# Designed miniproteins, single chains, continued (2), part 20

Each design is a single chain, and the fold is of that chain. pLDDT is the mean over its residues in the fold that is shown.

## One batch from the design tools (miniprotein)

Design m4709
Fold by ESMFold2-Fast:
Structure m4709 (fold): chain A 55 residues (1-55)
Amino acid sequence: MERIRRVAEEVLARLRAAGLVTPEAIEAEADHLVELGRATPEEAEAIRRLVLAAV
């Protein structure tokens, strides 16, 4: 739970710094975390929802 929250905060910070906070960019970042083995598909869905809720 704490790890997933931190990853969501990292994703949001990166997208805000780039000026590209969109649902499509958020979903792409979450999917990329699964491909890198940093998150399971279920964890990536949780990260996506947390980032979307924070925007």
Scores: mean pLDDT 79

Design m4710
Fold by ESMFold2-Fast:
Structure m4710 (fold): chain A 63 residues (1-63)
Amino acid sequence: SQDDYDYYLDDLLKNPNNRVSYYQLLRLGLTSQEDLDRLLEAKKNGKSSPYLDSLIKLYESDL
């Protein structure tokens, strides 16, 4: 659901190395421009991890 996705996305944005949130986002499989924009904004603000970079690449390829 969107509520579950938003929860894990917010959690991953607070801790970009949180693998649990990363895998939950992958399972939910939600790809939207707004979610991608939030990830890109976090990266612009200096947040980076293999999990964030992986999600950004996945979402950019699907949108």
Scores: mean pLDDT 77

Design m4711
Fold by ESMFold2-Fast:
Structure m4711 (fold): chain A 62 residues (1-62)
Amino acid sequence: SEREQAAADALRRTAEAMAESTKNPEARELFRKAAELAHTDLEKAVELYQEGLAKEVEDKRK
């Protein structure tokens, strides 16, 4: 659907940007995988993106 495609496009762009900006290699890998899966498995892509964000948050506290 148009909504699903728009959501996948938004997640891919956001995950790509996060992968480029992150200094955490674990978070970078998770964001890269999220971007790759956004159009084929949106549910898994969202899960990986959230894992990447969790790694970023933890890293910033140290």
Scores: mean pLDDT 82

Design m4712
Fold by ESMFold2-Fast:
Structure m4712 (fold): chain A 87 residues (1-87)
Amino acid sequence: SMEEAEKLYEEGLRAHREGRYEEAAELFKKAAILFGELGDYDKAERAFLQAVEALRRLGRYDEAAELALEMSPLLKADLSKFAELLR
């Protein structure tokens, strides 16, 4: 549900503020997938970008790249913007 997706996103924001980047990445990834399934691609993109950033803060660059590729189909309509975010 949208409420579940928003709750996961808010929990991710809290984890990120507290420096719990591993938990933040997982929460943002779950929120992004659920927003995407609900057709809210703007919120899915925001959650996805925050998951990628959390992984980069952990130095887990391979996982950040894999997540970016995994989420690419959900952002296919906005590929130009997505390509800039991978740079």
Scores: mean pLDDT 77

Design m4713
Fold by ESMFold2-Fast:
Structure m4713 (fold): chain A 80 residues (1-80)
Amino acid sequence: KREDLAIRAELLAMTAVSLGLKDVAEEFLKASQYILNGDYKKAAEELRKAAEILEKSGTPDAQVLAQKARELAEEVEKLA
């Protein structure tokens, strides 16, 4: 469901805020808005950008969040 995917993006944003990664949180919030608007291609692009930033941070928590972002991007891309 579209709303469930948007909520998942918002939860990723909340986790990013808790890790002090405000720029990544903004990308996740943009992805959530794109999902709600049906812009699945743009949503997947924002999720992939967030994952790339997280992977460069080098922390285990950021790496886990990056994997969750990539998984959500794959699910969202199937709807485009």
Scores: mean pLDDT 86

Design m4714
Fold by ESMFold2-Fast:
Formats: sequence, C-alpha cells, structure tokens
Structure m4714 (fold): chain A 61 residues (1-61)
Amino acid sequence: MKKVILVRSDDKKKGEEAAKKLKELYPDAEVIITDLSVEEARKLALELREQGYEVYALGVA
C-alpha cells in the first residue's frame, strides 16, 4: 500500500521545510504540500484513501 503525507501550510517556505524533513524520515512516502483549506485537504485525504493510499494529514502554521 502506498503512503502519502499531506502537508497543509499557509506559508510555502514552512511547508517546503516540513516536507523535506518528512521525506528524510519517511523515504517510502509521497509528500504533498497544499495550500487548500482544512476542509478541502480533508476531502482530498479521503479521496486518496478510497484509491488505496494510506494518508497522514498534518497542518503547519
């Protein structure tokens, strides 16, 4: 099963730094940065889970 880490950030630089650290910790996971609202990010996570991905969602302030 493919793993996806969905990073929501309002600051592009903070999101990119968080994604870089997550890729180092979880090299087998696909890391996606998004500026979507919390509700839209949640819908995306549910859609990916329906497609067979194991999805972890987190926000960076």
Scores: mean pLDDT 77

Design m4715
Fold by ESMFold2-Fast:
Structure m4715 (fold): chain A 71 residues (1-71)
Amino acid sequence: MDDLITMARSAQDWGNTVASQSTDPTISNQITTEGTNAVNAARAGDRDSLLSHIGNLTTLSYQATNKPPPK
């Protein structure tokens, strides 16, 4: 259980870092939401949901990094 929470928090920290570098608030909000959902799944002991949310967070993170700042 604690290992799953640690994994989820590491994914959330990574996602928050990517979100902070994104200029798209929609993608940043989606990344933050998926990170929170991953932590909640880990706290519930739901490994399948945890992996799903980490997968979504990873996809959104790549999408965020492929969109350069408009500035």
Scores: mean pLDDT 76

Design m4716
Fold by ESMFold2-Fast:
Structure m4716 (fold): chain A 76 residues (1-76)
Amino acid sequence: SDVEEARKYLEPLVKAGKITPEQAAEVVQMVADGVSVGELAGRLAVLGIVPVSKIQALIDQPSAVEVVKRAVEILE
């Protein structure tokens, strides 16, 4: 499921201390709620997880789970 994929993508960031478990839970819940690509990308920027300069690369993704995957790739 997209929810399980999002959890798998975010786990390395939680382990590395780049995001909190609470931030990861919020992002996973947004994927579960079916939020738009733009809403998720904007929230990741507000949380400080991705820089605003990378937001367009996230908006270009076809789905919320792929926004999560791309954000993780940017931070690795």
Scores: mean pLDDT 84

Design m4717
Fold by ESMFold2-Fast:
Structure m4717 (fold): chain A 98 residues (1-98)
Amino acid sequence: KKEELEKKIEELRAEMVRLYRDLVSSPENAEAGRLATRLFKTVEDYINGKISKEEFEKRIEELREEAKTLPPEVQAGIDRLIDLAKEYVKLEEELKKL
């Protein structure tokens, strides 16, 4: 169970990194790269206990709203990255309980 959870966390981390690279691969995606960097910082702050779950969720919604100013394809990429980040946080919390 713990080993399966650690494997899922590693797989999610790899997918998030792949999406991040895709989003920042061209100059036209500079704003998306900035939002993705802020998302990773928000995830790190929550996992390290620097912000509450309420503050984490608030910052995620602020990121979604800011992403609405981006082209639809880029916005979809940010939304997908946010969904993966939420799952990553959930699995890290489950691992911490073990």
Scores: mean pLDDT 81

Design m4718
Fold by ESMFold2-Fast:
Structure m4718 (fold): chain A 105 residues (1-105)
Amino acid sequence: MTLAVLIGPDPALLAEFAARLRAAGAADEVHTFLATEEGRERAVELIREAIREDPSRSILAGALALDADGVAYFTGSIAPHDSEAEREEAIRRIEEEMDALIAEA
């Protein structure tokens, strides 16, 4: 089972990308958050909770920025059977990218 967590400043872009991930079967569950401090905290807590509940779960975490190409940027992934150190490094990278996106928003 794959969980996708998306954060961005544009709710319409978030909704469109979430719908595309669902339609493609790329994620079984998709959650979207606004690029705010509250949204970032909720997104990170959801990722940490999902790992605690099922460490065999795949997690895709993406920051969606409006750029000239309208392309979504995935900041990281956590794969089944990643080590604790690998998961913590991936979460750290995801947090850094979310913080950078919020600072630009």
Scores: mean pLDDT 72

Design m4719
Fold by ESMFold2-Fast:
Structure m4719 (fold): chain A 60 residues (1-60)
Amino acid sequence: SVEEVARQLADALIAGNEAQVDELARKLKEMGASREELVEALTPYLGGLAPVVADGILAR
C-alpha cells in the first residue's frame, strides 16, 4: 500500500539511507500516489515536513 511504502521511506530518510529513499520514491510514483495521499501517510512520521517531502518525491 502507499501508506506502508511511505512509512518505509520516512524510516529511510530518518536513517539517512539515500539509496533506499530513491528506490521507495520511485515505487510510490509507479503506484500513482497523489500528493494528498503522500502527505497523509508521511505526517505521522515527519509532521510538518510531510508536504515538503511529498513534493520532493513527486518532483523526481
Scores: mean pLDDT 82

Design m4720
Fold by ESMFold2-Fast:
Structure m4720 (fold): chain A 69 residues (1-69)
Amino acid sequence: AVAAVGARVARAAEELGLTAVAAAVRRAAAAGDAAGVASAAYWVARQLEAAGRTEEAAELRAAARALGL
């Protein structure tokens, strides 16, 4: 579900200190904006990779794909 994936992306963004991104993802998820949530998921996954958290980045991309995007 869009809401479940959005919550997961927002949590990952918060862990990276990206509080504004986390807030934006939560708004997109609440609006049912699957494309917005997926775009944010891929962007946050790139930040996780840059931080050396490659496995978590792969998990986040998998969650976005399972959403159908």
Scores: mean pLDDT 80

Design m4721
Fold by ESMFold2-Fast:
Structure m4721 (fold): chain A 61 residues (1-61)
Amino acid sequence: MVSPETAERALVGLVTEGLITPAQAEAVAREVLERGGLSKREFQALLARYGVSPAQASRYL
């Protein structure tokens, strides 16, 4: 389970690496918060829309 707090930490890391923009991170964070959390697969699928591979995402999970 990827909580909103876990997602926020992961998204900060991905923005710092330049893999996503701050605006893209805000969109993903909002969806995680609205749903009360996502599965790891759903979170990875969301990030894949912005060009982040599952391997890149899993470094923060």
Scores: mean pLDDT 83

Design m4722
Fold by ESMFold2-Fast:
Structure m4722 (fold): chain A 59 residues (1-59)
Amino acid sequence: GEEEAKKVLKSAEEETKKLLEEAAKLVNQGDYDGARELIAKAREVKEEGEKKAKELLAE
């Protein structure tokens, strides 16, 4: 239900934030390839979290 959807979103947000913070550190170090990979992972985590939350709200 809605409560489970909120937990899924919160977990996805926390993981996304961590990945973006690591990506920012890599950019500051000049590792643009590593940063791009982490940004891509962050986007995937966010999208998965949103999809799961929508499914939990619909079912």
Scores: mean pLDDT 82

Design m4723
Fold by ESMFold2-Fast:
Structure m4723 (fold): chain A 55 residues (1-55)
Amino acid sequence: SLEEQIEKALARGERSRKILVDFLKLMEELKKNNVTREQRLKALSDFAVKVAKEK
């Protein structure tokens, strides 16, 4: 599964790859739900904060 691939990549220190994959998933969900620009910006801001807190 994609989750298994993300876990393996993280274990190998490929943090940037996981962040990119998570970002693409978020963008697809936002597109699917036809959210407003303001909702998209909030979701992206929340994602950035989450990434900054995850060491």
Scores: mean pLDDT 75

Design m4724
Fold by ESMFold2-Fast:
Structure m4724 (fold): chain A 62 residues (1-62)
Amino acid sequence: DTVALVREGEELYNKGIELYKQGKYEEAAKWFKRAADLFEQAGVTSGAREARKLYEEAEKKA
């Protein structure tokens, strides 16, 4: 349950990083937002906070 949410959040986070490196900031922002939501559902506050920061950075560059 919680482990599955964390795993999915990490996969979405990594996809966001991949898109960010490609300059696809709008798409990266969407992945980071979904990752942050999953980390929050799993109770992983640190992961959610990191994903939200990258979401904000990607939004700023989009």
Scores: mean pLDDT 86

Design m4725
Fold by ESMFold2-Fast:
Structure m4725 (fold): chain A 80 residues (1-80)
Amino acid sequence: MSFKEQLERFLKLLRELGIPEDEIELLRERAEKMAKYHSEKESGEAFLEELRRLAEVLEEIDPEAAEAVREFAEELEEEL
């Protein structure tokens, strides 16, 4: 799948986990901006780093959300 398709899947997951739309919109804007000015691989690697950081923060708040984010990061890494 393309980086854009993986991003849309991730944003859908965040909505299902109850993350506010304002935060989802900011994440989309950041990811789209990176994809516009950087190679697909560089954008994907930077996004993976952000996903892993988010999973660490979520681990103490919502372990199920943290697991879902980690699984998404693993899927994205396989596509890079």
Scores: mean pLDDT 69

Design m4726
Fold by ESMFold2-Fast:
Structure m4726 (fold): chain A 97 residues (1-97)
Amino acid sequence: AEEAAKYLEKAAEYFEKWAELSTGDVRDALRGASGAARKMAEAVKEGNFREASIYDVAAMVLIVAAEVSDDPLTPEAKEYVEKAREYIRKAGEIIDA
C-alpha cells in the first residue's frame, strides 16, 4: 500500500509538470488529474480501495481529455506523460497483487 501510494504521488508530480507546459483547458485537466492521483494515494494509504478506484477513473478521464487536445507535445511533455503513465501502472500492479 505505501509503495503504491508513493507511485501515485510521483504520477501526480509529473501531471503537474505537464500542466506547467500547457495552457487553458488542457492545463486545468492535467491539474485535475494530479489532484485525483493524490487523492487516490491517500485512499490507498487508508486501505480504501473503492474510493481509490473512483479517483483512478476520474484521473484517466482527465488525462484522456488532455491527450486528445490539439496542443502539440514537446519532448519534455512527452517524457512527463510517459513517467506519469508508468507510475500509475506500477501502483495498479501493487494494488492488484
Scores: mean pLDDT 73

Design m4727
Fold by ESMFold2-Fast:
Structure m4727 (fold): chain A 88 residues (1-88)
Amino acid sequence: LSAEERAALARAHLAQARAALAAGDREAALAHAEEAVLLGLSAAITRGDYAAAADVLAEAAEIYAAAGDDERAAALRALAEELRALAA
């Protein structure tokens, strides 16, 4: 996948996760949020795209918190802050 295709896929997963939360499907929401996180982390680790990865992780953290996974939400927020610092 191109960088544009990966970014679009991460955004699509975040949108699907939010739709799943609105429908009350927390399992589907977490699955889609997890895919977005993996795409974002892959971009950070392999290409140094820290700012874009931080934005994806921050949005995913909101979804994890809304789905009741406060531990993972806190971890993703902390990681997003670290990645944002690396981008500066």
Scores: mean pLDDT 82

Design m4728
Fold by ESMFold2-Fast:
Structure m4728 (fold): chain A 68 residues (1-68)
Amino acid sequence: SAADAITQAVKEAITSGATLTIETSTGDVYVGSASNPASLTGAAIAGIGDAEESVKATAGDKVYEGKA
């Protein structure tokens, strides 16, 4: 699911210190990082990857893809 892809990418970003990038199928982009911990909270990410969107979440060299 989109939520699972985002969760895995957030975990990787926290673990590795890499930048989190979330891309939606509609072309929206979200960027978060461990240097701004608020950007990695569920509240900050809420609404990204809505139920009809696919997401591609990247942290470092790892890519996680999911559909809502």
Scores: mean pLDDT 71

Design m4729
Fold by ESMFold2-Fast:
Structure m4729 (fold): chain A 57 residues (1-57)
Amino acid sequence: GLLEVPGVDEALARRLLETFGSEEGLRNASLADLGRVPGVGVELLQRLGEHLHSRFG
């Protein structure tokens, strides 16, 4: 789950789910959309992208 990503606490996980509606919504979100969420920095954005998109290509 989201809490397994380093730098994601319960408050940030809830904010992400509220913003995108679901974990499926999060997986369908672009890196740009994820980066618009307050508290998501560049390093966390890359880790979230890797977690949500288990394959690049």
Scores: mean pLDDT 74

Design m4730
Fold by ESMFold2-Fast:
Formats: structure tokens, sequence, C-alpha cells
Structure m4730 (fold): chain A 68 residues (1-68)
């Protein structure tokens, strides 16, 4: 269901974060947009735990983009 798809997408984002230094600016921007879309989905579904984790991921991606 949509909850399982959300969790799978979160797991993919976390795997990409482990290799963040290997990614281009464009790839990091694409992850940022994906994370923001997933955050809106998590909020609509009432998945507060996933929403909090996505907010942390978005902050990390914003910080990394500022150094590029």
Amino acid sequence: GEMEELRRALARLEAALARLDELSRVQVQNLYHEAKELLERAKRLGDEETARRLEEIIAQLESHLATL
C-alpha cells in the first residue's frame, strides 16, 4: 500500500545519504525534491515518525547543497 511504498522510498533515500559525498549537485537536488514530496505524503497519511525522519533528511540535504 501507500505506507509500504513510503517506507521503501525512505529506505532508498537513507541509502543514498550514506553515499552523499559521491553524488553530483544535480543528484543531490533530485534527492531534495524527492524527500520534500515524500514529506507531504507522510503528513497526509499521518505518519509522524516518517515525517520527522524526512524533515531531518531534508535539513541534511539543504546543509550539503550549501557546501556545493
Scores: mean pLDDT 85

Design m4731
Fold by ESMFold2-Fast:
Structure m4731 (fold): chain A 68 residues (1-68)
Amino acid sequence: GAAASAIAARLAAKLGIEVKQPATPEDAAEVARKTGASEEAADHIRANLEGTDGAAIAAALAAREALN
């Protein structure tokens, strides 16, 4: 919803990455790279999220940051 989009947008601004809705596995991998993950770890995240609903990926990214 709008609240989840607003949270995701604020977090993306702090990390220097734009989060779109729906989010793609590539968006999640890019967030991992921006937070210091290796290219290998980012590629594993991307592959693991293949076929996952983009709205669910966006919501999960927003929720993880809200909980931290």
Scores: mean pLDDT 63

Design m4732
Fold by ESMFold2-Fast:
Structure m4732 (fold): chain A 78 residues (1-78)
Amino acid sequence: DEAIEYMRKGLEAMKKQDFETAREYFRKAIELDPDNEYARTSLQIVDQVMKNPSPTNVEAGIAQIEGRIRQMERAAAA
């Protein structure tokens, strides 16, 4: 529940290109659920975008993180 909330906040920060805030939110999601592979993958995506913050990489990163959040929501709903 709280992990999904932090994932959503990280995605919103990502859309605003506030990558450091996005990293903090994904780290908090990992702290709440250390087995949360979706949050760990999202943190890796942010780190890769920060190394090369082109519009294409930002859009790709956002799309991947949106997919991870959808997977988490489906798992939580089951």
Scores: mean pLDDT 82

Design m4733
Fold by ESMFold2-Fast:
Structure m4733 (fold): chain A 78 residues (1-78)
Amino acid sequence: SVIIYPNPVKKGEKLGILNTRDEDITVEVYDEEGNLVDSKVVPAKTGTTIDLDKYPPGKYKVKFTSGDFEETFEVEVE
């Protein structure tokens, strides 16, 4: 599984990501219009952050993929 917080993300905050899976995952961040705005690989059993507060306020889709695994979260940037 993948854990993210906070939601919403406020100015000065970063989106935390924890990959609890035994496999590397790809993170892709999409804006409300469906444009890819960020992409990163998160290694197996590792945490990282994405600086979403640098983007305009709004709703973003944060998609995680690895093989046949896919999980998507809606994250609000304030």
Scores: mean pLDDT 80

Design m4734
Fold by ESMFold2-Fast:
Structure m4734 (fold): chain A 62 residues (1-62)
Amino acid sequence: MAGVLIGMGLIELALGERYGDKESLERALRLFEEAAEIAREEGDEASLREAEALAREVRERL
């Protein structure tokens, strides 16, 4: 489910921000990109928009 992947990505994003861990930011990006694809397949527009926005934010930090 897209929501689970978004939740996991948010944890990785928080770890990357808190500890400066680039690998956590890279994991967050992958999770948000996967969440966006699943949300698109499910027709979940809200989760798709959230996942795409979070993926953009992580890319700007990398």
Scores: mean pLDDT 84

Design m4735
Fold by ESMFold2-Fast:
Structure m4735 (fold): chain A 74 residues (1-74)
Amino acid sequence: MMLSDEEIEALAREEVAKIPGLSEEEKERITKALAEVVREFQRDQRLTKEQARTLIRSRAAFMKAEMEREAAAK
């Protein structure tokens, strides 16, 4: 069954809360971006809650790495 917007947002917030060193504004921005990624992925394929959580974890780690790379480059 497809995840609701509320379930997607809750999963994204839970995973983002585990990332140290982020401000509250950065957490909200990343949470919204991760929720959108999961929603977009569900348009092509149905996800279980565990698959969505795995996708969120992977994308959150990638976004953090990109932010660190951008900070190092500037």
Scores: mean pLDDT 76

Design m4736
Fold by ESMFold2-Fast:
Structure m4736 (fold): chain A 91 residues (1-91)
Amino acid sequence: SEAERKGREVFEETLPVKLAELMAEALGATEEQKKEMIAWAKENAEEYVRGAEELVRLYEAGEVPESPLARIAREALEEARREAERVRAEL
């Protein structure tokens, strides 16, 4: 239970940051804009987690077309899941 709790905590902290970083890169954002996007994602972490998970679900179900946003959301989810599994494995 402790390992699962810590894994979920790391997932929810990692996903918004990774999503914001990948979006900033895709948009050609400046370093200042990227910092603002990351700060906003951290303040709105629950919305970012829900939005990314929902978008990827719809994409995998074939209900939305392939898009840069869907690809970014999937990459961010995969990285966040990998980090969460790493932390769980070390506990």
Scores: mean pLDDT 83

Design m4737
Fold by ESMFold2-Fast:
Structure m4737 (fold): chain A 100 residues (1-100)
Amino acid sequence: SPDIDQTRQMMQSTSTSMTDFYDSQGWSDVSDSFQQVNDMVVNNSPVDDIKNQVQDTQSKTDQVINDNNTDIITQKSMHGGIDGMFDMSDHIGQMIDQQR
């Protein structure tokens, strides 16, 4: 479906941007986790597997926020990226289920 393909392309773009951001901050564990999300999206991994990896990335993001006394604006931006990845994954899942 063009809509599924477009959503996966948006997920890839988002995960790449987030990986670059976290790497630029020196937060390698979170950057590596988001790179795994990107690799899974590029390789057309199952949506549930992508969601599980995003959940791991969310946990690592929360740890980085706590450890680095991250300001509220940066925190909201980081959470926004994670939430966007979950929303896009859910949307793809719903589109696949509707085609059954």
Scores: mean pLDDT 78

Design m4738
Fold by ESMFold2-Fast:
Structure m4738 (fold): chain A 67 residues (1-67)
Amino acid sequence: DDAEVEEYLKPYLEQLEKADKLLEERAEEMAKKSGKEVVLETLKEVLREAGIPEEVIEKLIALHEKA
């Protein structure tokens, strides 16, 4: 459930906000890179830059793939 994921991510909300801003800045770069793999790699890089732990990044990507 998304609510359970939100509770798990609650300690990382500041990092997630930073990642959201970085994604907006990279929106043009992502638009030029058409392809699921390239988009996912850019998302991983942004989340790492924001300081989100790798285990949390993996969980977020798994959820994104389900959506």
Scores: mean pLDDT 69

Design m4739
Fold by ESMFold2-Fast:
Structure m4739 (fold): chain A 68 residues (1-68)
Amino acid sequence: MPSDEEARKFGEKLGKKGVELMKQGKSKEEVEEILEKELTKYVKEKKMTDEQAQLASQEILQELSKVA
């Protein structure tokens, strides 16, 4: 199973992907939907705990908040 640190790093990676999608002209809502689907898939495949999924989600939101 992944560590909490791996969950955070995955969230950061997904958040950065979201920032790039927003730069390509996707809306915040579309990006959030895409990232939620990717996170859900990764949680299932890697057997992440709910706590680890929450950590990844927080990192995604932090990265997205850097874009004005």
Scores: mean pLDDT 79

Design m4740
Fold by ESMFold2-Fast:
Structure m4740 (fold): chain A 65 residues (1-65)
Amino acid sequence: MDEEVELAIADMYLGLGKLAESQGRYDEAAEWYEKAAEIYERVGRTDLAEQFRKHAEEARRKAAE
């Protein structure tokens, strides 16, 4: 069905998260990683969802001053 499209969107969100992180925009990076994780959870890729929620948490930690 639309799983391939959802995964392509998740990959785009990961790219945006990495770009934001490279620019020091850790809050934005965390949001992108969380959006990607939501898609992975929806399509049943729970291991990937957990991994990127962890990345989001680390990005938020860096943003927290």
Scores: mean pLDDT 82

Design m4741
Fold by ESMFold2-Fast:
Structure m4741 (fold): chain A 80 residues (1-80)
Amino acid sequence: MAEELYAKAQELFAEALEAARAGDRERALALAEEAIRLYKEAAELKAEELGASEEEKKEILEKLEEQGEALRAALAALAA
């Protein structure tokens, strides 16, 4: 279920933030990468459930990839 993948991604994001706050950059980035992956999977499933076209799904995934890059940079800076 897409909602369950979203919930798991949120849990991993929370763990990534705690790791970053503790200065554990490696763990923070690893957790963030897993969370981003699950978040993209959940978004793709949700878009399919909502009847999104292939083009719309591609656009959503591209935007999520950009957001993932920004999040990775922010977590790396926070852990530094």
Scores: mean pLDDT 78

Design m4742
Fold by ESMFold2-Fast:
Structure m4742 (fold): chain A 59 residues (1-59)
Amino acid sequence: SPFDEAIKLAKEYGIDPVTAYNLLVEEMERIKKYDPNLSVEEARKRAIEETRKRLEELK
């Protein structure tokens, strides 16, 4: 589930899981807005990668 992925990101970057979930959902919505034909699985993978990049920039 997206929440399970958010928990993994939260542990990796030292943030709370709800914050990680909100960032992941925000990115997934952005991706779907630009490519509505993208599969849910592909959108999720892209959202995880983009969220990870954003969190790395905040170091």
Scores: mean pLDDT 80

Design m4743
Fold by ESMFold2-Fast:
Structure m4743 (fold): chain A 55 residues (1-55)
Amino acid sequence: MLEEARKAAEEIAEIRLNELGWSEEDAKKFLEKALELVEEYGEQIIGLRDSMLGK
């Protein structure tokens, strides 16, 4: 769970940086905050990634 949530946060940050026009700084800030929240919101982070990938 926790490892998958961290991986999901990284993938969301990459999508936002590379496909949604986020700045590197904003993507990094998102990733840092998401990693702080993976224990509390891990399933929601995974769900967001899966939604962004059309799963």
Scores: mean pLDDT 79

Design m4744
Fold by ESMFold2-Fast:
Order: structure tokens, then sequence, then C-alpha cells
Structure m4744 (fold): chain A 69 residues (1-69)
């Protein structure tokens, strides 16, 4: 892998970890923690990856989960 590809994969792995933590919290019924992880994922997607569309989706998921908490 090129250094650029490695950097991209590292960033994607960090986002994937946040999403995984959110999903685990959600299936465990911990909607507050799930919402917090989705908000962290949204901030990371927007500020590190420049992916505003994905960030918007995660913020909507966090808002929906917060309603259930």
Amino acid sequence: LTPEERERLDKEARLALLIMQAAIAKVSGDYKSAAEYYRQAADYAENVLGDTETAEEFRKLADELEKKA
C-alpha cells in the first residue's frame, strides 16, 4: 500500500470502530451511549474525512436514538 492508502485506511478504520461501538450500544439498549458514539462518528466523518453527507446521516441516527433514551 502507498503511504496515502495506508493513511486513508487508518482513518476509515477509526470511523468503523466508532460505528461499531454505536451499534453495540444500540443493540444492548444503551441508547444514550449509542447516540454519543454516532455523534463522535459524525464529527470524525465531517472534520477528518470531509464527508458531510455521512456526518448528517449519523447525526440523524443520534437524534433518533436520543428520543428513545
Scores: mean pLDDT 83

Design m4745
Fold by ESMFold2-Fast:
Structure m4745 (fold): chain A 61 residues (1-61)
Amino acid sequence: GLAEEAIALLKEKGSLEGAKAALESGNPVQRAALFHEVEELLGRRLSPEEQAELERLIREE
């Protein structure tokens, strides 16, 4: 799905560890920057439901 594709792109870029750290920080600015980077990589906006699913899958990695 979209979340798995986003995770694959983050792994290829070497950004997955940074993404986990951003979510673990609880900092809304870092969280927003992470989702903006994912949206740039995918070339589209993420819905709130897609953001929640992506966050869940990143945390499970």
Scores: mean pLDDT 81

Design m4746
Fold by ESMFold2-Fast:
Structure m4746 (fold): chain A 67 residues (1-67)
Amino acid sequence: MSDEEKGQKLVEEADKARAEGNLEEAIKLYRQAILNYTAAGNYDMATQIAKKLAEVERELAARRAAA
């Protein structure tokens, strides 16, 4: 499995975790995906995933503020 294929799997798992409301797990998986795409030299995908990560971090902050 290539670093790019590993990154794709991690994004799929992160998207699933986010949909299930497991925001902390989603953040962890997106961070791992960014590292894999960066290792593969795919900086465009790493940047796109970093934007998704920022969205999930805002969701988690909003959830914690509402608790």
Scores: mean pLDDT 84

Design m4747
Fold by ESMFold2-Fast:
Structure m4747 (fold): chain A 63 residues (1-63)
Amino acid sequence: LAARAEALRREAEEAGERTLALLQEGAAARDDAERTARLSAEAQALADRMDELAAEARRLEAE
């Protein structure tokens, strides 16, 4: 359990770093519709992944 929880936490930290990078790129590309659409899709995929990681962590901690 502990090792799996640490792996999930590390993956969540990496997802957070990618989210910050996308936010910075989005700020730079806000007037470029094509780049903004791509960044929005990537941000949504990261949000979905972080939700999955949170659900997995809760399941492991509940056991």
Scores: mean pLDDT 75

